# Designed miniproteins, single chains, continued (4): the designs that were tried, part 20

Each design is a single chain, and the fold is of that chain. pLDDT is the mean over its residues in the fold that is shown.

## One batch from the design tools (miniprotein)

Design m12669
Fold by ESMFold2-Fast:
Structure m12669 (fold): chain A 87 residues (1-87)
Amino acid sequence: MRFTLPRGSPEEVARAIARLLEELGIKDPIIVTDSPAVAEALRALGYDARVGFPAIATAYITKKDHPDKTVVGIEVGAERVDVGIVK
C-alpha cells in the first residue's frame, strides 16, 4: 500500500503517521524513515522507528528479515511525505 501525507513539523508528521496506522489497524509495525527528526518523534510516541536511505526500499529489505511484522517506509520530501506499507 502507498499513501501521501502533507508536510509539516516532525511532530505533526509523526502524529499523522500514528493516526494513519491506527485507522488501518496496524498495531506494532517497524517503521523506517529517511528523516532522523521524524524517527525521534515516532519513538517518542512508542514506535520502533529506524533511519534508512532510501526509506521505502529499506522497508522492503527490513520486511525480508521480519516476515511476521508489518514494515512501514516513510520518505520525507520537500513538498510531501510518501508512506509505503509492506505486509
Scores: mean pLDDT 81

Design m12670
Fold by ESMFold2-Fast:
Structure m12670 (fold): chain A 73 residues (1-73)
Amino acid sequence: AGLERAEARGQAYQPAIAYTNYLIENYEKMSAAQRAALRAQMERDLGAPVAAAVIANVEAHLAMEKEREAAKK
């Protein structure tokens, strides 16, 4: 029962992972309007707290990569 419940919870978490991966590749290429529209869609699919966490994780990842590029020069 506990493992099945954790597995079902993991499947519900799959959309958040998919959005995170998509945004890591595409976020910098998106306009402010496109980012706002995708955020609204994530809030509908995942709820506002999870959508905010996804965006925060993407922005933190991109900021760390930018710092690593600066450190290489």
Scores: mean pLDDT 72

Design m12671
Fold by ESMFold2-Fast:
Structure m12671 (fold): chain A 68 residues (1-68)
Amino acid sequence: MDEEKGLEGAAFAREVYASLPIEEAFRRVEAYREEHFPLSKEHLELLREIGEKLREIGDEIQEELEAK
């Protein structure tokens, strides 16, 4: 279950960040992510598309704020 894996990853990150310096904690969390949640080519492409959409929305919001 994605939820269960997410909770497991969150618990691991929480414990690591609580007990280790931030740089070391980041490296351990990234190693855990690469092992348990490797991003596929399709997943990376989807994230890129989402990023582009968020950028477009951000531009629209900024244009509206500047128009005020």
Scores: mean pLDDT 64

Design m12672
Fold by ESMFold2-Fast:
Structure m12672 (fold): chain A 86 residues (1-86)
Amino acid sequence: SFEEAKAALEETVREEVKRILEAAETGDKAAFEAALREAERRLLEAVQALKAVTPPEQQAELDALVREAVGRMLEAAREAYEKVFG
């Protein structure tokens, strides 16, 4: 359902933000870059699942959720990079 896919997207963002921060704290750039690639993959999968169950009337809500999710991931990556590798 839409609500289940929305919850899954929110949980994916939470889990991947945590992974990005943990990878950055190791000081290993390769591990950080690998975490970013995995986060992108999982985010895309969650977005596709949400799109598959979103009715036309909720497209604006879908667009807002995707924008928020992408924004949170990019901000987490930026902050992690600046704190450890900046």
Scores: mean pLDDT 85

Design m12673
Fold by ESMFold2-Fast:
Structure m12673 (fold): chain A 72 residues (1-72)
Amino acid sequence: MKLPISEENEKIFKEEEEYQRKLEANKDDPAKVAQLIAEWKAKLTPEQIAYLKQVEENRKEFEKRLAEEKAK
């Protein structure tokens, strides 16, 4: 049961990456860009927000490890 919850959050993270790509692909259509932004903001739940925060923490740990490796 716990793993399926994490898998659902993984799905929203991948969807966020596709959302960023859609913004880039539609950069010449300001109305479409505004619609995508509004839709994305409305789509996020508190749980998805918490998951994205966890991903950011993981990224920070990864950066710290890379800095340590570079120091060698």
Scores: mean pLDDT 69

Design m12674
Fold by ESMFold2-Fast:
Structure m12674 (fold): chain A 98 residues (1-98)
Amino acid sequence: MKEELKKRYEELREESIKLGEELYKKAKEIPSAEDLAKSAEEAIKNLQKGTLSGVGAALGHAEGAYEVAKQIPELKELAEELLRLTREAYRLLKEYES
């Protein structure tokens, strides 16, 4: 059971990092998305730490990226998905460490 939670968390963390990297690359091509690119980069760095505090910080950065992405149609769906996966990864890690 704990091993299953850890595996699911690790899968979601890796998927969140991959989405964050894609969001960062796309945001760098859009001049109005500089703050979003910074938020995506910080989310990736914090997800890579693999700690509860790191994933929690990444969730905050993913929320910040999504708020900016609401005004950038090309990035909105990708930022929304990053937020969804990061939130779920944080939930699973909290449950695993309980």
Scores: mean pLDDT 87

Design m12675
Fold by ESMFold2-Fast:
Structure m12675 (fold): chain A 79 residues (1-79)
Amino acid sequence: MRLTEEDLEELKELLIKEGASEELAERVVRSIDRGGILTPDLAAQLTDKQVEAAVEFLRSKGADEAAERLRESYEAALA
């Protein structure tokens, strides 16, 4: 399921509220819009709290597959 531009903007604001920089939040949102996969470099800049907040947000919007991909790519990048 494709997230709306409004959903992506809300996610960006959520990440900033959770301590991410605007640039980091924008990069994460862009990765989610493109398939929910984080690069190792991007994953290394995120906290567990920020990833959990993003996953919960995606699930609340019915984007369960995107939430799962985000979680899996984050965990894989840190392994």
Scores: mean pLDDT 80

Design m12676
Fold by ESMFold2-Fast:
Structure m12676 (fold): chain A 117 residues (1-117)
Amino acid sequence: AEERRRRVLEAMAETFDYAAKAAEILGNPEAAKYLREASEAFRQGDVTRALEALEKARKIDPAVAAVAQSAIMGTPEGEERVRAAIDALPSPEAREYARKAFEIGKKLNDELAAETR
């Protein structure tokens, strides 16, 4: 339980760090700031603060925030739609960081789904 919680929080923090880099490259430093606040909150175990920071980022950069959100709530838009949103980003460098965020979140969700007895 404790080790699983740590693994989840660390993966969420890393996902949001990569999402913040994508937002910064796209010229949205305010969104990047909120995504970094979410990353730090996850490292501290403050999920409520992390979700509040994500909501603020989503109002500024909904595309990058959707990639980060898919990692914590599952993929409500589906994997293909999230990948299409990443591919639509105007910067190849931003697309690379957004893909890293999505891959970390997907790996975590797949691992959690596979933890059945």
Scores: mean pLDDT 76

Design m12677
Fold by ESMFold2-Fast:
Structure m12677 (fold): chain A 99 residues (1-99)
Amino acid sequence: MEVLERARELLEKAKTVLEKAKKDPQGYIDELEKVANELETLAREMLKAGHRELASLLYQTAGLVYLAAIYAKRGDVEKAKELIDQALENLDEAMRVLE
């Protein structure tokens, strides 16, 4: 299904951005906000397609990424990195579901 193929591509791109952001959260604030918005949009698409569990996981992940951007803006780099790590774990789980 095209929606699941697009989901896999988006999650792989999101993971790459988050791995880079973890090394320099303050340098990737705009990219983190973009990833959060893309994951939220994907979560809504997954929900409409009947993939409720995947949608819930993606929505939760979007929230973690958005919160990471907020902490990075505040200069709380340690908290931003912790939230990015949690988001990466959620993305790895979502990608396993899509295999």
Scores: mean pLDDT 86

Design m12678
Fold by ESMFold2-Fast:
Structure m12678 (fold): chain A 99 residues (1-99)
Amino acid sequence: SADVLDIVEEFHKQLEELLPDVAARLHPNEEARQEAVQQDVEFYSKLVENSSNQEELEEKVENIADGLMDALNVPPDKHDAFRELVKQVAQKLWELHQS
């Protein structure tokens, strides 16, 4: 859906502002950016669809954020902000799914 795509694209823009070095690795060109956005649309949509309630979604999202911080080597001073971005994209998609 267009709304899902818009939410995920905004998440990627916020990621670029918070973690420009990480974003450069994830988006080395426009094709890679579009592929990453599409992969996140599928990933977060399934995460929302497979969560029975908001508490379950938040628990899964915290585990995902922690795993991504390790995988992407996010600097310690950016951990809280990164975790918040991942929580926000999941929450926005959860709210859209409930509508």
Scores: mean pLDDT 83

Design m12679
Fold by ESMFold2-Fast:
Structure m12679 (fold): chain A 91 residues (1-91)
Amino acid sequence: SELRKEVARYATIGLLLAAVSFTLKLLKEGKNVEKQQEDLVLLMEQLVELGIEVETLEKILKEAKSIPLMSEETLKKLEELLEEQKRREEE
């Protein structure tokens, strides 16, 4: 049952990472910027709950910071989620 649970967790992480990539693409294209920023925060919250690696979240945040249309408020929320995952990995 543990192997099945891990496979389900990794599959969910894979789908969320695909959704993140698509959301970042839409943000770079300037499509529905407010909605994509909200979706990106929700996707990263789900990734943190699933125990994604800090290095992966750092990569996402770096890409998000490169997008001129990103609001300071959204970037702050993403940074707070990265710091939360860093705390979780230290435990």
Scores: mean pLDDT 86

Design m12680
Fold by ESMFold2-Fast:
Formats: sequence, C-alpha cells, structure tokens
Structure m12680 (fold): chain A 107 residues (1-107)
Amino acid sequence: SAEIRALQSELATRVAARGGRAGFILGEDADAASVEEARRAAETLLPRLRPGELLVGYAENDKAGHPMGAAVLFDAEFRPLAAAGVGGPDRSAEEVVAALLERIRTE
C-alpha cells in the first residue's frame, strides 16, 4: 500500500542520511500497523547506526491478529549488533537475522 511504501521510504531516507543502508522484510500478513511497529523499533536503533551499517525492519501480524514489528542493526560484515521490537527479541530478532542471512547468501 501507499502507507507501507511511505514508511519504508522515510526510514530509508533517514538511514541513508547517516551513511547506512536500510532494508525491510515483510511477513505474509504484514500491514501498515506492523510496518509502523517495525519503524518504531528501528527508530530506537538509528542513533547507534554508523556509516556502512545495515538497519533492517521486520513486520508481521501475529496469528492472533496483533501487529508485530522488530528491527536489527548489522555491521558492514552482516553481524548483528543490536535488536529492538515488539513481542520479544528471541523470535522476531532471530527471524529477521535468519531471513536477512538467507537473502545475502542468495544474492
């Protein structure tokens, strides 16, 4: 949707202004509310972002219908430095790390 693209674009612009790179991983049930939660998680990590680092937002809706968002900060070598998010770090952060590593290895 236009709202999802606007939220992704805003984060990408702010990350680029700091010399970093932004990514978004969307679960199948992701909507504007879950993307907003991921953006809020990413906002907490933005002050730590250094040039060349990657900030990834992850958004999905829980099976109970609740929006969930997380963000993970990676260094230039794709090592995770920090994570933030709704619904606990273990599930959301590890899911984002696994999905991003799969994409990096495939591309």
Scores: mean pLDDT 71

Design m12681
Fold by ESMFold2-Fast:
Parts: C-alpha cells; structure tokens; sequence
Structure m12681 (fold): chain A 68 residues (1-68)
C-alpha cells in the first residue's frame, strides 16, 4: 500500500471517527484489532483537536495491519 493510500485511508477514517461517540469509536477500532491504549490515544487526539496526531496514530495502525 502506498503512502498516499495510507494517508487517504487515515484521513477518511478520522472524519468518520469524528462523527462517532467515544463508545462507538472503541467498538469499531476494537473490531479491527486496535489495542485499548491506541484507541484511547486516538480519542484523546480527536478531543484535543489534534488532527495531525490522530492521523499519525491511524497511519501507524494501518501500516501494522499490513504486516499481518
């Protein structure tokens, strides 16, 4: 997967997550195999308006999934 595709997926995911409640974010990310620590970091970044950090965390997770 190219860096551009990963970035697009991370941005699309962030926009969807912003429309969800904290509980819905936890459920969705748990279903795709995200750790509780990662989920809480993503939620915190979104609440703080730190889109750059949220995108970075989501990109790293997508890259880890590609190794499985």
Amino acid sequence: MSDEEIEKQAKDALEQLKTLSDEEIRERLSLVGASEELIEKIIEAIKNGNDEEAIKLIKNFIEELSKK
Scores: mean pLDDT 80

Design m12682
Fold by ESMFold2-Fast:
Structure m12682 (fold): chain A 85 residues (1-85)
Amino acid sequence: SDEENKKLADEFGKRVVEILESKGPITAEEGELIAKLTVLAYELKVSKEELEKWLEELENMDRDEMVEYLKKKVEEYEKKLEELE
């Protein structure tokens, strides 16, 4: 459902924020990346299983690796959204 997809995307975004904040204050760039990926996860109706996989991957990364991961996921999912148009 739309409500369920929205909840899953929002919970994902909150958990990414928590992981990054545990490693120090979030930058504006990091916040923007998280917001973009959260919106993309909602728009593309990314599954709970896929979001859990992303969180598991992020938890095993250093901060710099997390930022690069988020940038790559944003780029990847922006392309997926464009292909649906």
Scores: mean pLDDT 84

Design m12683
Fold by ESMFold2-Fast:
Order: structure tokens, then C-alpha cells, then sequence
Structure m12683 (fold): chain A 73 residues (1-73)
């Protein structure tokens, strides 16, 4: 059933997003300016609502997903 496979892939994608977020948090603690900027952007988004905030959050999630994927390969 393709639906069960799609659900599994969705769960794996979310795990990669969360893994990428942890990588960014760790890099920021190590003094990585790019990682610190991403966390600053996240905090700015947390204080806001609306379409622009949602778009920025989506961009961060994509970045974290890509970082986690690169780490895996």
C-alpha cells in the first residue's frame, strides 16, 4: 500500500528535519555564525504570526532537512 509507504517517508522526513535542527543548535554552540543566524531567525519567527513567518519557517525546515540528508550521505 503506497499510503503506508508515504506515511513512513513523511515520518522519516520529519526525523531528518529534527536531526538538522539539532545539528544547527550544536554548530551554534560551537560558534558557527551561519548556525547562530539560523537560530536567531527561528527566534524572530517564534515572536510573529502570518504568511511571512510561515514561509520563513518552511525555508528553515528545508535547510535543516538538507543538512541532515547531507550528513547521512
Amino acid sequence: DGLREAERRGQEAMKLILEGKKMVEEKAKEGDPKAQKMLKELKEIEGKSGVDASAKLGALYKGWYDMARKKKE
Scores: mean pLDDT 75

Design m12684
Fold by ESMFold2-Fast:
Structure m12684 (fold): chain A 70 residues (1-70)
Amino acid sequence: SAADRALESYMSTLSPEEQERVRAAWAEPDRAVALERLRELLLELTRGDPVARGAAMGALDTLESLLSTL
């Protein structure tokens, strides 16, 4: 799906350990719950890094937009 490709593209900027944590959050069957868990995780991973946070929030907005049109 377009959402999965957008997530994979963003994940390529992360460490393998961070990628595993993102995949765990995204494995949640409820997409709204998955988005919320992912948001919380990305806020924690990008704490103190405004550039990384901007990229993470942009990726999350893209995912939410793609899922909200379903």
Scores: mean pLDDT 80

Design m12685
Fold by ESMFold2-Fast:
Structure m12685 (fold): chain A 60 residues (1-60)
Amino acid sequence: SAAVEAGARAAASLPPEGAAAASGGGKITDQGDGVEGARAGLSGDREATIAAVKAGHAAG
C-alpha cells in the first residue's frame, strides 16, 4: 500500500552515515574534509529527505 511503500521509501531515502550528503562530501573528499561536510549535511539532508517523502506520501 502507499503507506507501506512510503515507509520503505523513507528508509531508503535515509542513506547510511557518510553517504547521505550528495552536497558536502564525496566529490572533494581528499583529507576527510568532505567526510565532515557530508556528516554535517546528513543532518540537513536527512530532515529534507524525510520532509520530501512525507510530501510525496501526502500527495499520493
Scores: mean pLDDT 52

Design m12686
Fold by ESMFold2-Fast:
Structure m12686 (fold): chain A 70 residues (1-70)
Amino acid sequence: MSTLTVTGAKNGNTITMETDGDGVLTAFTPGTVEDIASVTLTGEITPSMEAIAAALRRSTGPITVVAPKP
């Protein structure tokens, strides 16, 4: 399993995404992160998760994670 955690500097909000060993999203916390303070990857790191983490670490704008619509 891989876990990606993103913490915002402005609002202190934290969003998390968890994937299984096949890279399938199994859990996430929806929210908006403004001015990313930290991006942490733990567990089995896939190339996709590593690329996402790298992109987030370079982001200077707000990021919003929302639940997929049914």
Scores: mean pLDDT 67

Design m12687
Fold by ESMFold2-Fast:
Structure m12687 (fold): chain A 80 residues (1-80)
Amino acid sequence: SREEVIFLARLGITAGALYASIKYLETSKDKEAAREEARTDLEFARELIEEAKEKYPDDEEVQRFIEKIEELAEELEEKI
C-alpha cells in the first residue's frame, strides 16, 4: 500500500540518520555534540522500531529494515 511504502521510506531515512551519526561520532572533533546527536537519533529509531513492530508484525520487508536499524543502533550505542 501507499502507507506501507511511506513507512518503508521512513525506516530507510532513519537507517541513514544512524549511519550518519556513527560517521559524525567517528570523525567529529566535538565528541560531546556528536554523542548528543547520536542519543537523539537512537531514541527516534527505537520509537520507530516499536511502531513498525505494532503496525507491520508480519511484513518481511519491514522486518528486514528493522533488523538493519537495530544493527546500526547497536553499533552507534557501543560508540557512545
Scores: mean pLDDT 85

Design m12688
Fold by ESMFold2-Fast:
Structure m12688 (fold): chain A 80 residues (1-80)
Amino acid sequence: SERADALVRQTLALLEQLKASENEDVKKMLAEQVVELARELARVASPEQLRQVIAAIEETLPFLTEDEQALLTEAKRELE
């Protein structure tokens, strides 16, 4: 699906921005956007696309605070 492909690309880009950002307010906002995108991806993405995004979330977790990790863990649960 073209929509699923676009949502995957957007989510991966947000995860890269989240890893690169030093601003806690920006990081929280990006993590909240990832949660919303995960809900949409769960509805439209293929199993392969869901696994790709889950892997990217897992790679991002070590770079985050506890609050941001909680949001990304919620996003991961939406995809599982």
Scores: mean pLDDT 87

Design m12689
Fold by ESMFold2-Fast:
Structure m12689 (fold): chain A 94 residues (1-94)
Amino acid sequence: SFEELLAELRERLEELREEAKRRLEETMKQYAGSPREVRENELKRIVIETLGRMQELLDEVLAKAETEEQKKALQAVAQEIANELGRYAAELLE
């Protein structure tokens, strides 16, 4: 069902977000003594890589959607989780 497809997408995107959060935290520990610009660039690299993986997963699931409303719902979930990851990375630099 579409509800199962949407739930599966959310779960997999949340797993990618949690993996990325762990990588971001470990990277901040590794580069604690480095200039802010170096830390920002390393965090940005992890975020970009994760957003790419999230987009690939979204594209796979979008291919299974039957209506424009379903596609919009899938895109909305992906954007929500991507935004949460971006906010988390930004907070680590404060």
Scores: mean pLDDT 89

Design m12690
Fold by ESMFold2-Fast:
Structure m12690 (fold): chain A 85 residues (1-85)
Amino acid sequence: ADPVLLVVKAEAERLLKKVKEMYNDPELTPEQKELAKRAMEHYQKALEAAKAGDVETAVKHIREANKYIEEIKKLNPELAEKYGL
């Protein structure tokens, strides 16, 4: 097994789970929910790419998802911290 692929897959799974938990929080604004949906979409695509053995595509989607998470952190840092993001 490719150790990089295993790490990338585990990271995408872990972050996707945390964002899904945060998405159900009533404190999340409609704008922040849209950012969370975009992040979840990209983490899901990263998992699919990792399962296909495409490390480069998986990493690109993780980076894109992380941009949306960083925007949520800027808008609502306390909520992001609550979910370990």
Scores: mean pLDDT 87

Design m12691
Fold by ESMFold2-Fast:
Structure m12691 (fold): chain A 68 residues (1-68)
Amino acid sequence: MEKEAREKARELIIEGASYGVLAIGEVAKDISLKSSPEERAKRREEVAKNNQLSNEKDQQALALINSI
């Protein structure tokens, strides 16, 4: 139903925003001067993962809105 699809799209947008905030948090941690190269690589992977999840949720939300 259209109403259910719109409610689901709203939930996906909120989830996407949440992952985006997590990615920003990991970027802030990566500025630590005492981090090893291995720790920095791990944080960069976490940033990439959260950014990908954020984008996937936003694209799913837009697809649902556009299908209504």
Scores: mean pLDDT 77

Design m12692
Fold by ESMFold2-Fast:
Structure m12692 (fold): chain A 85 residues (1-85)
Amino acid sequence: KEKQIEEVIERTKREVKEATGSERLAENIGKMLRAYAEGRATLDEVKEGIDGVVDYVKQTLGEEVAEKVRKIADEGLKEIEELLK
């Protein structure tokens, strides 16, 4: 489980970096997913954090990039949620 969670986090970070060109945004998403996986953040807190990142991306990089980031982050979060069952 731990290895699979780490693989999901690293893939999600890579995909966010590829979509945005920003290592900082990728790290922020990765930290949120890790906090959820470790039980340090609730699902609602992580979703709120992702919404904040997506809104920032929409304002700075545009709607198309924001939609990609939302899909990437939501898929990563869903996979971690399934792995924690």
Scores: mean pLDDT 85

Design m12693
Fold by ESMFold2-Fast:
Structure m12693 (fold): chain A 73 residues (1-73)
Amino acid sequence: SAKADAALARAIAEATAETGLPEAVARRVLGLMLASAPGEDLLAAFPDLADKVLAFSLRVAELLEARREEIEA
């Protein structure tokens, strides 16, 4: 839905800004998350940025959960 798409876009933007993860890396990590890649593959893709990748993925999930009732309404 348009509301779910807006919530996802906002979560990505906020998580990217908060973690300082480069936008290109954040887009790749999101692509892997949407493909349901294992967390191990996510972290292994960017070993030098593993801490930021983990923080980004957790923050995106947190922001989406906070909007869950609005997305499912």
Scores: mean pLDDT 74

Design m12694
Fold by ESMFold2-Fast:
Structure m12694 (fold): chain A 61 residues (1-61)
Amino acid sequence: MLDEAAAEAARSGKDVEREVVDEEGRRLVVRATIVGDMVFVEARDAETGEVLDSLAMRKAS
């Protein structure tokens, strides 16, 4: 889930990249990037590179 990557990035203070398989068997590359006090998360299809979902949230400790 995007929120897992965001939580890990917020906790570690580092950008996070994870490969996951969703409930439909689709392979996703999830990247969480920290910019200031915000965490930006993006899920891309590993096969096509299409952006399937994105999330922006405030970093919390």
Scores: mean pLDDT 74

Design m12695
Fold by ESMFold2-Fast:
Structure m12695 (fold): chain A 64 residues (1-64)
Amino acid sequence: MIVDENGNVTVTSGTYILKTPDGDVTLGPGTYYFEEGDYTFSAPGKKPKTVTIKKNSTITITLE
């Protein structure tokens, strides 16, 4: 996933799972808007990872 300078989050390939208090949300390839804050992502066979999303910065998110 890549976060652009306008706060748009782009999934270029694969599948990510956003962990929320209300359950898991599946994110396929596409562009999503996130508010600034801490988000926990996972994927099948990968460890959950918490990342901070902020506007006006480019961030690449990789799961292990």
Scores: mean pLDDT 69

Design m12696
Fold by ESMFold2-Fast:
Structure m12696 (fold): chain A 73 residues (1-73)
Amino acid sequence: GLEDALEAERRGEEAEKAGDYATAASAYLLAGWYYRSLGKLEKAGEMFRRAGEMYERLGDLESAARAYALAEK
């Protein structure tokens, strides 16, 4: 439900602040899928974009590209 999306988003933000970009990417990706399942398409796109940014910081450009593609709806 919405609480799962909010928790995944929060975990992503905390991991990002800690410099744990791998955990942040996974958490943001999960949050994006939860928001999409709830019909919150703009919020889902925001989460997928944040996941892409985390993958870029990891140097995983292929995963970044896939995450950004998910954000385009």
Scores: mean pLDDT 88

Design m12697
Fold by ESMFold2-Fast:
Formats: C-alpha cells, structure tokens, sequence
Structure m12697 (fold): chain A 77 residues (1-77)
C-alpha cells in the first residue's frame, strides 16, 4: 500500500479548515503531497457534510522533521 498518510487532527474555524496529517515516509514526492491534499479535502468534506467542489486548497505545508503535512482549506457555503 503506497498510502501511508494518517489524519492527526481536523480544526474548523469559520470557513477555514486546517487538516494535519502524519506520514511515516522519509521522502514525500509531489504526487504524495497531492495525495495528502486529496485525503485532507475528503476528510474535511466528510467532517462538514459539504461536497468536495465547495472546498478550496489555501495552503500546504510539509515539516520533514515532524513528518507532518498541514493543509489549510476554505469551504464555500
């Protein structure tokens, strides 16, 4: 299984959603970052009960020391 990304937390602040994910991989490719973003969008959509089309990616931050990916999303209501 190529998907070794786990959701750590989902934080909702108005129309902004911050999803923190953890990876056990020593290397994150551009495609793996895209997968993390897709996981974050899906998790936010499910958590809020909104369609994926209403979710916009604001920022993606990777911390290699902590092996965490922080995805900030905006929900269009």
Amino acid sequence: MEEEIEIVSIEVQGDLVTVTLKTNKDRLSEEELKQAVEIAKRAAAEHLGVPLEDIEVVSVEYDPEKKTITVTLRVHR
Scores: mean pLDDT 78

Design m12698
Fold by ESMFold2-Fast:
Structure m12698 (fold): chain A 93 residues (1-93)
Amino acid sequence: SAAVEARFERGLAALRAGDYAAAASYLLPVIGSSEASPELRGRAYFYLGRAYAALGRLEDARAAFEKAVELFTETLGPDHPLTREARAELAKL
């Protein structure tokens, strides 16, 4: 899990720096990893959605946020703050 967590943290650091392409490149392997928990995959989809939206890739952003909503609903429930935030981001697209 340490390698997957490190990739996720690098993705977040790139997002905070405004390097949206680098953020996507770090977050995509987290999504595809069997070592990532469903909650971590949900978080990776959420931040990938933000990166894609910032890049103007609105269809990719929508798909990523939809998957984040799905995973957060399954792992945390529909009323959890993260699930609500993912739905709010999806509604802005």
Scores: mean pLDDT 90

Design m12699
Fold by ESMFold2-Fast:
Structure m12699 (fold): chain A 59 residues (1-59)
Amino acid sequence: MSQESVQKMLTFLHSIGQPNATEEDVKALKPELVKAVSQALGLSEPSAEGLLKMALEES
């Protein structure tokens, strides 16, 4: 499952300083990842969580 939206999300998370982020962490909507996406993109935490959920739904 290498070209899925989850892989793109993981690549993005790694680029913003979350090198240990895994598919399990994204699936669990880990608060650390939600905050990192929120801060990197200037989104609210609910909006950042929504982006993580969309990545899971596209896979």
Scores: mean pLDDT 75

Design m12700
Fold by ESMFold2-Fast:
Structure m12700 (fold): chain A 102 residues (1-102)
Amino acid sequence: SEEERILVQITTAFALRAIGGEIIEELLKRGVKPSDLGITDEEAEREIKEGRIIKEFFKEKGVDWSEDDLIELIMKVYGVSKEEAEKMLEELKKRVLEGRRL
């Protein structure tokens, strides 16, 4: 269904963020600086932290995420309430429907 397609695209976007955070962390451990990657120190720290949360969620829940799983993940990643996470998920769904990058 179109709803399943939307959820898969959002889940994939979060998976890519987990991979990106892990790559950033590994490069920093090898002596690469955030500025060498075109990002700030604060952006690097945020991507690593948020990427770890997403990676742990994938380990716990697997890859077949419901809407409720995505709401739980958004709450954990951004430290927001359930109501705010529901609004954020609605915005992500709208972006997918508009063919926009997540």
Scores: mean pLDDT 87

Design m12701
Fold by ESMFold2-Fast:
Structure m12701 (fold): chain A 100 residues (1-100)
Amino acid sequence: RKEELIEEVIKLAKELGLEVDRETLESLSVEELETLKKMLELAKKEDTELAKELVKAQLEVLKKWYEEKGDEEVVSKFEKELLEKMKPLVEEARKKAEEE
């Protein structure tokens, strides 16, 4: 239910003072939209600067991928760039991610 997810993401982002473009969100898969929604919900519930910065970084990377690619499947790759930006915050999470 992509349309409902897009509307919810837009509303949550605006409540947090974050900018998001509907066109960018329409380029995302349902799974990407669910992930973004959960991140926004966590930022709203916890009301921490860290959570807000995480969501803001996600939206910025998302805009970049949409402008360059516009492909829903390819957009999933921006999650790896997000992890790279979060390196100093989540070193332990990175060690777990490198586990083979």
Scores: mean pLDDT 61

Design m12702
Fold by ESMFold2-Fast:
Structure m12702 (fold): chain A 76 residues (1-76)
Amino acid sequence: MELEERAKELEAAAEAATAAGDYAAAAEAYRALARAYEELAEKLRESDPERAEELRVKARQAREVADYYAALAAAA
């Protein structure tokens, strides 16, 4: 699925940015990843509510990580 593949690409991009110490890029990637997880969760809401809930948890975690890296980028 297009959105699921996009989420995997964004996860890889976020990991690469954090490994490089590029906190601004990491924050951007994790924000995009959180949105992708939220869109996937909404699509699966009625057909697979268990997976939808897992994706909402991942989206929340990605937002928290994005906020953390955004704060690091702003403090530098």
Scores: mean pLDDT 82

Design m12703
Fold by ESMFold2-Fast:
Structure m12703 (fold): chain A 92 residues (1-92)
Amino acid sequence: MMAELEERGRELEKEIEEAKKKKDKEKVEELEKEAIVLRALASVVRETGSADLQLAIARLEELLARAKAAGAEPEVIEELEEQIEILREALE
C-alpha cells in the first residue's frame, strides 16, 4: 500500500508539470486534488498502517483550527479548507 502511494505521488508530480506546460487548467486541478488525497493517505498509512481517510481529515481540521487561532494568512486558511473538502469528497 505505501509503496503504491509513493509511486503514484511521483507520477502525479510529473503529470502536473506536463499539464502546466500544456496550460490544461482542468487537468492540473484534477491531478492536484488526487495528489492531496494521496499525500494525506500516505501520512496516515505511515503512522497507523491503515488507509484511514477520516483520520486524515481530522488531522487537517485540527491544523485548520490552529492556523485560524494563530492568525494565519487568508490564503493558508483557504488552502487548508480546500484540502479538507477534497478529502471529504474522496471519502464518499
Scores: mean pLDDT 74

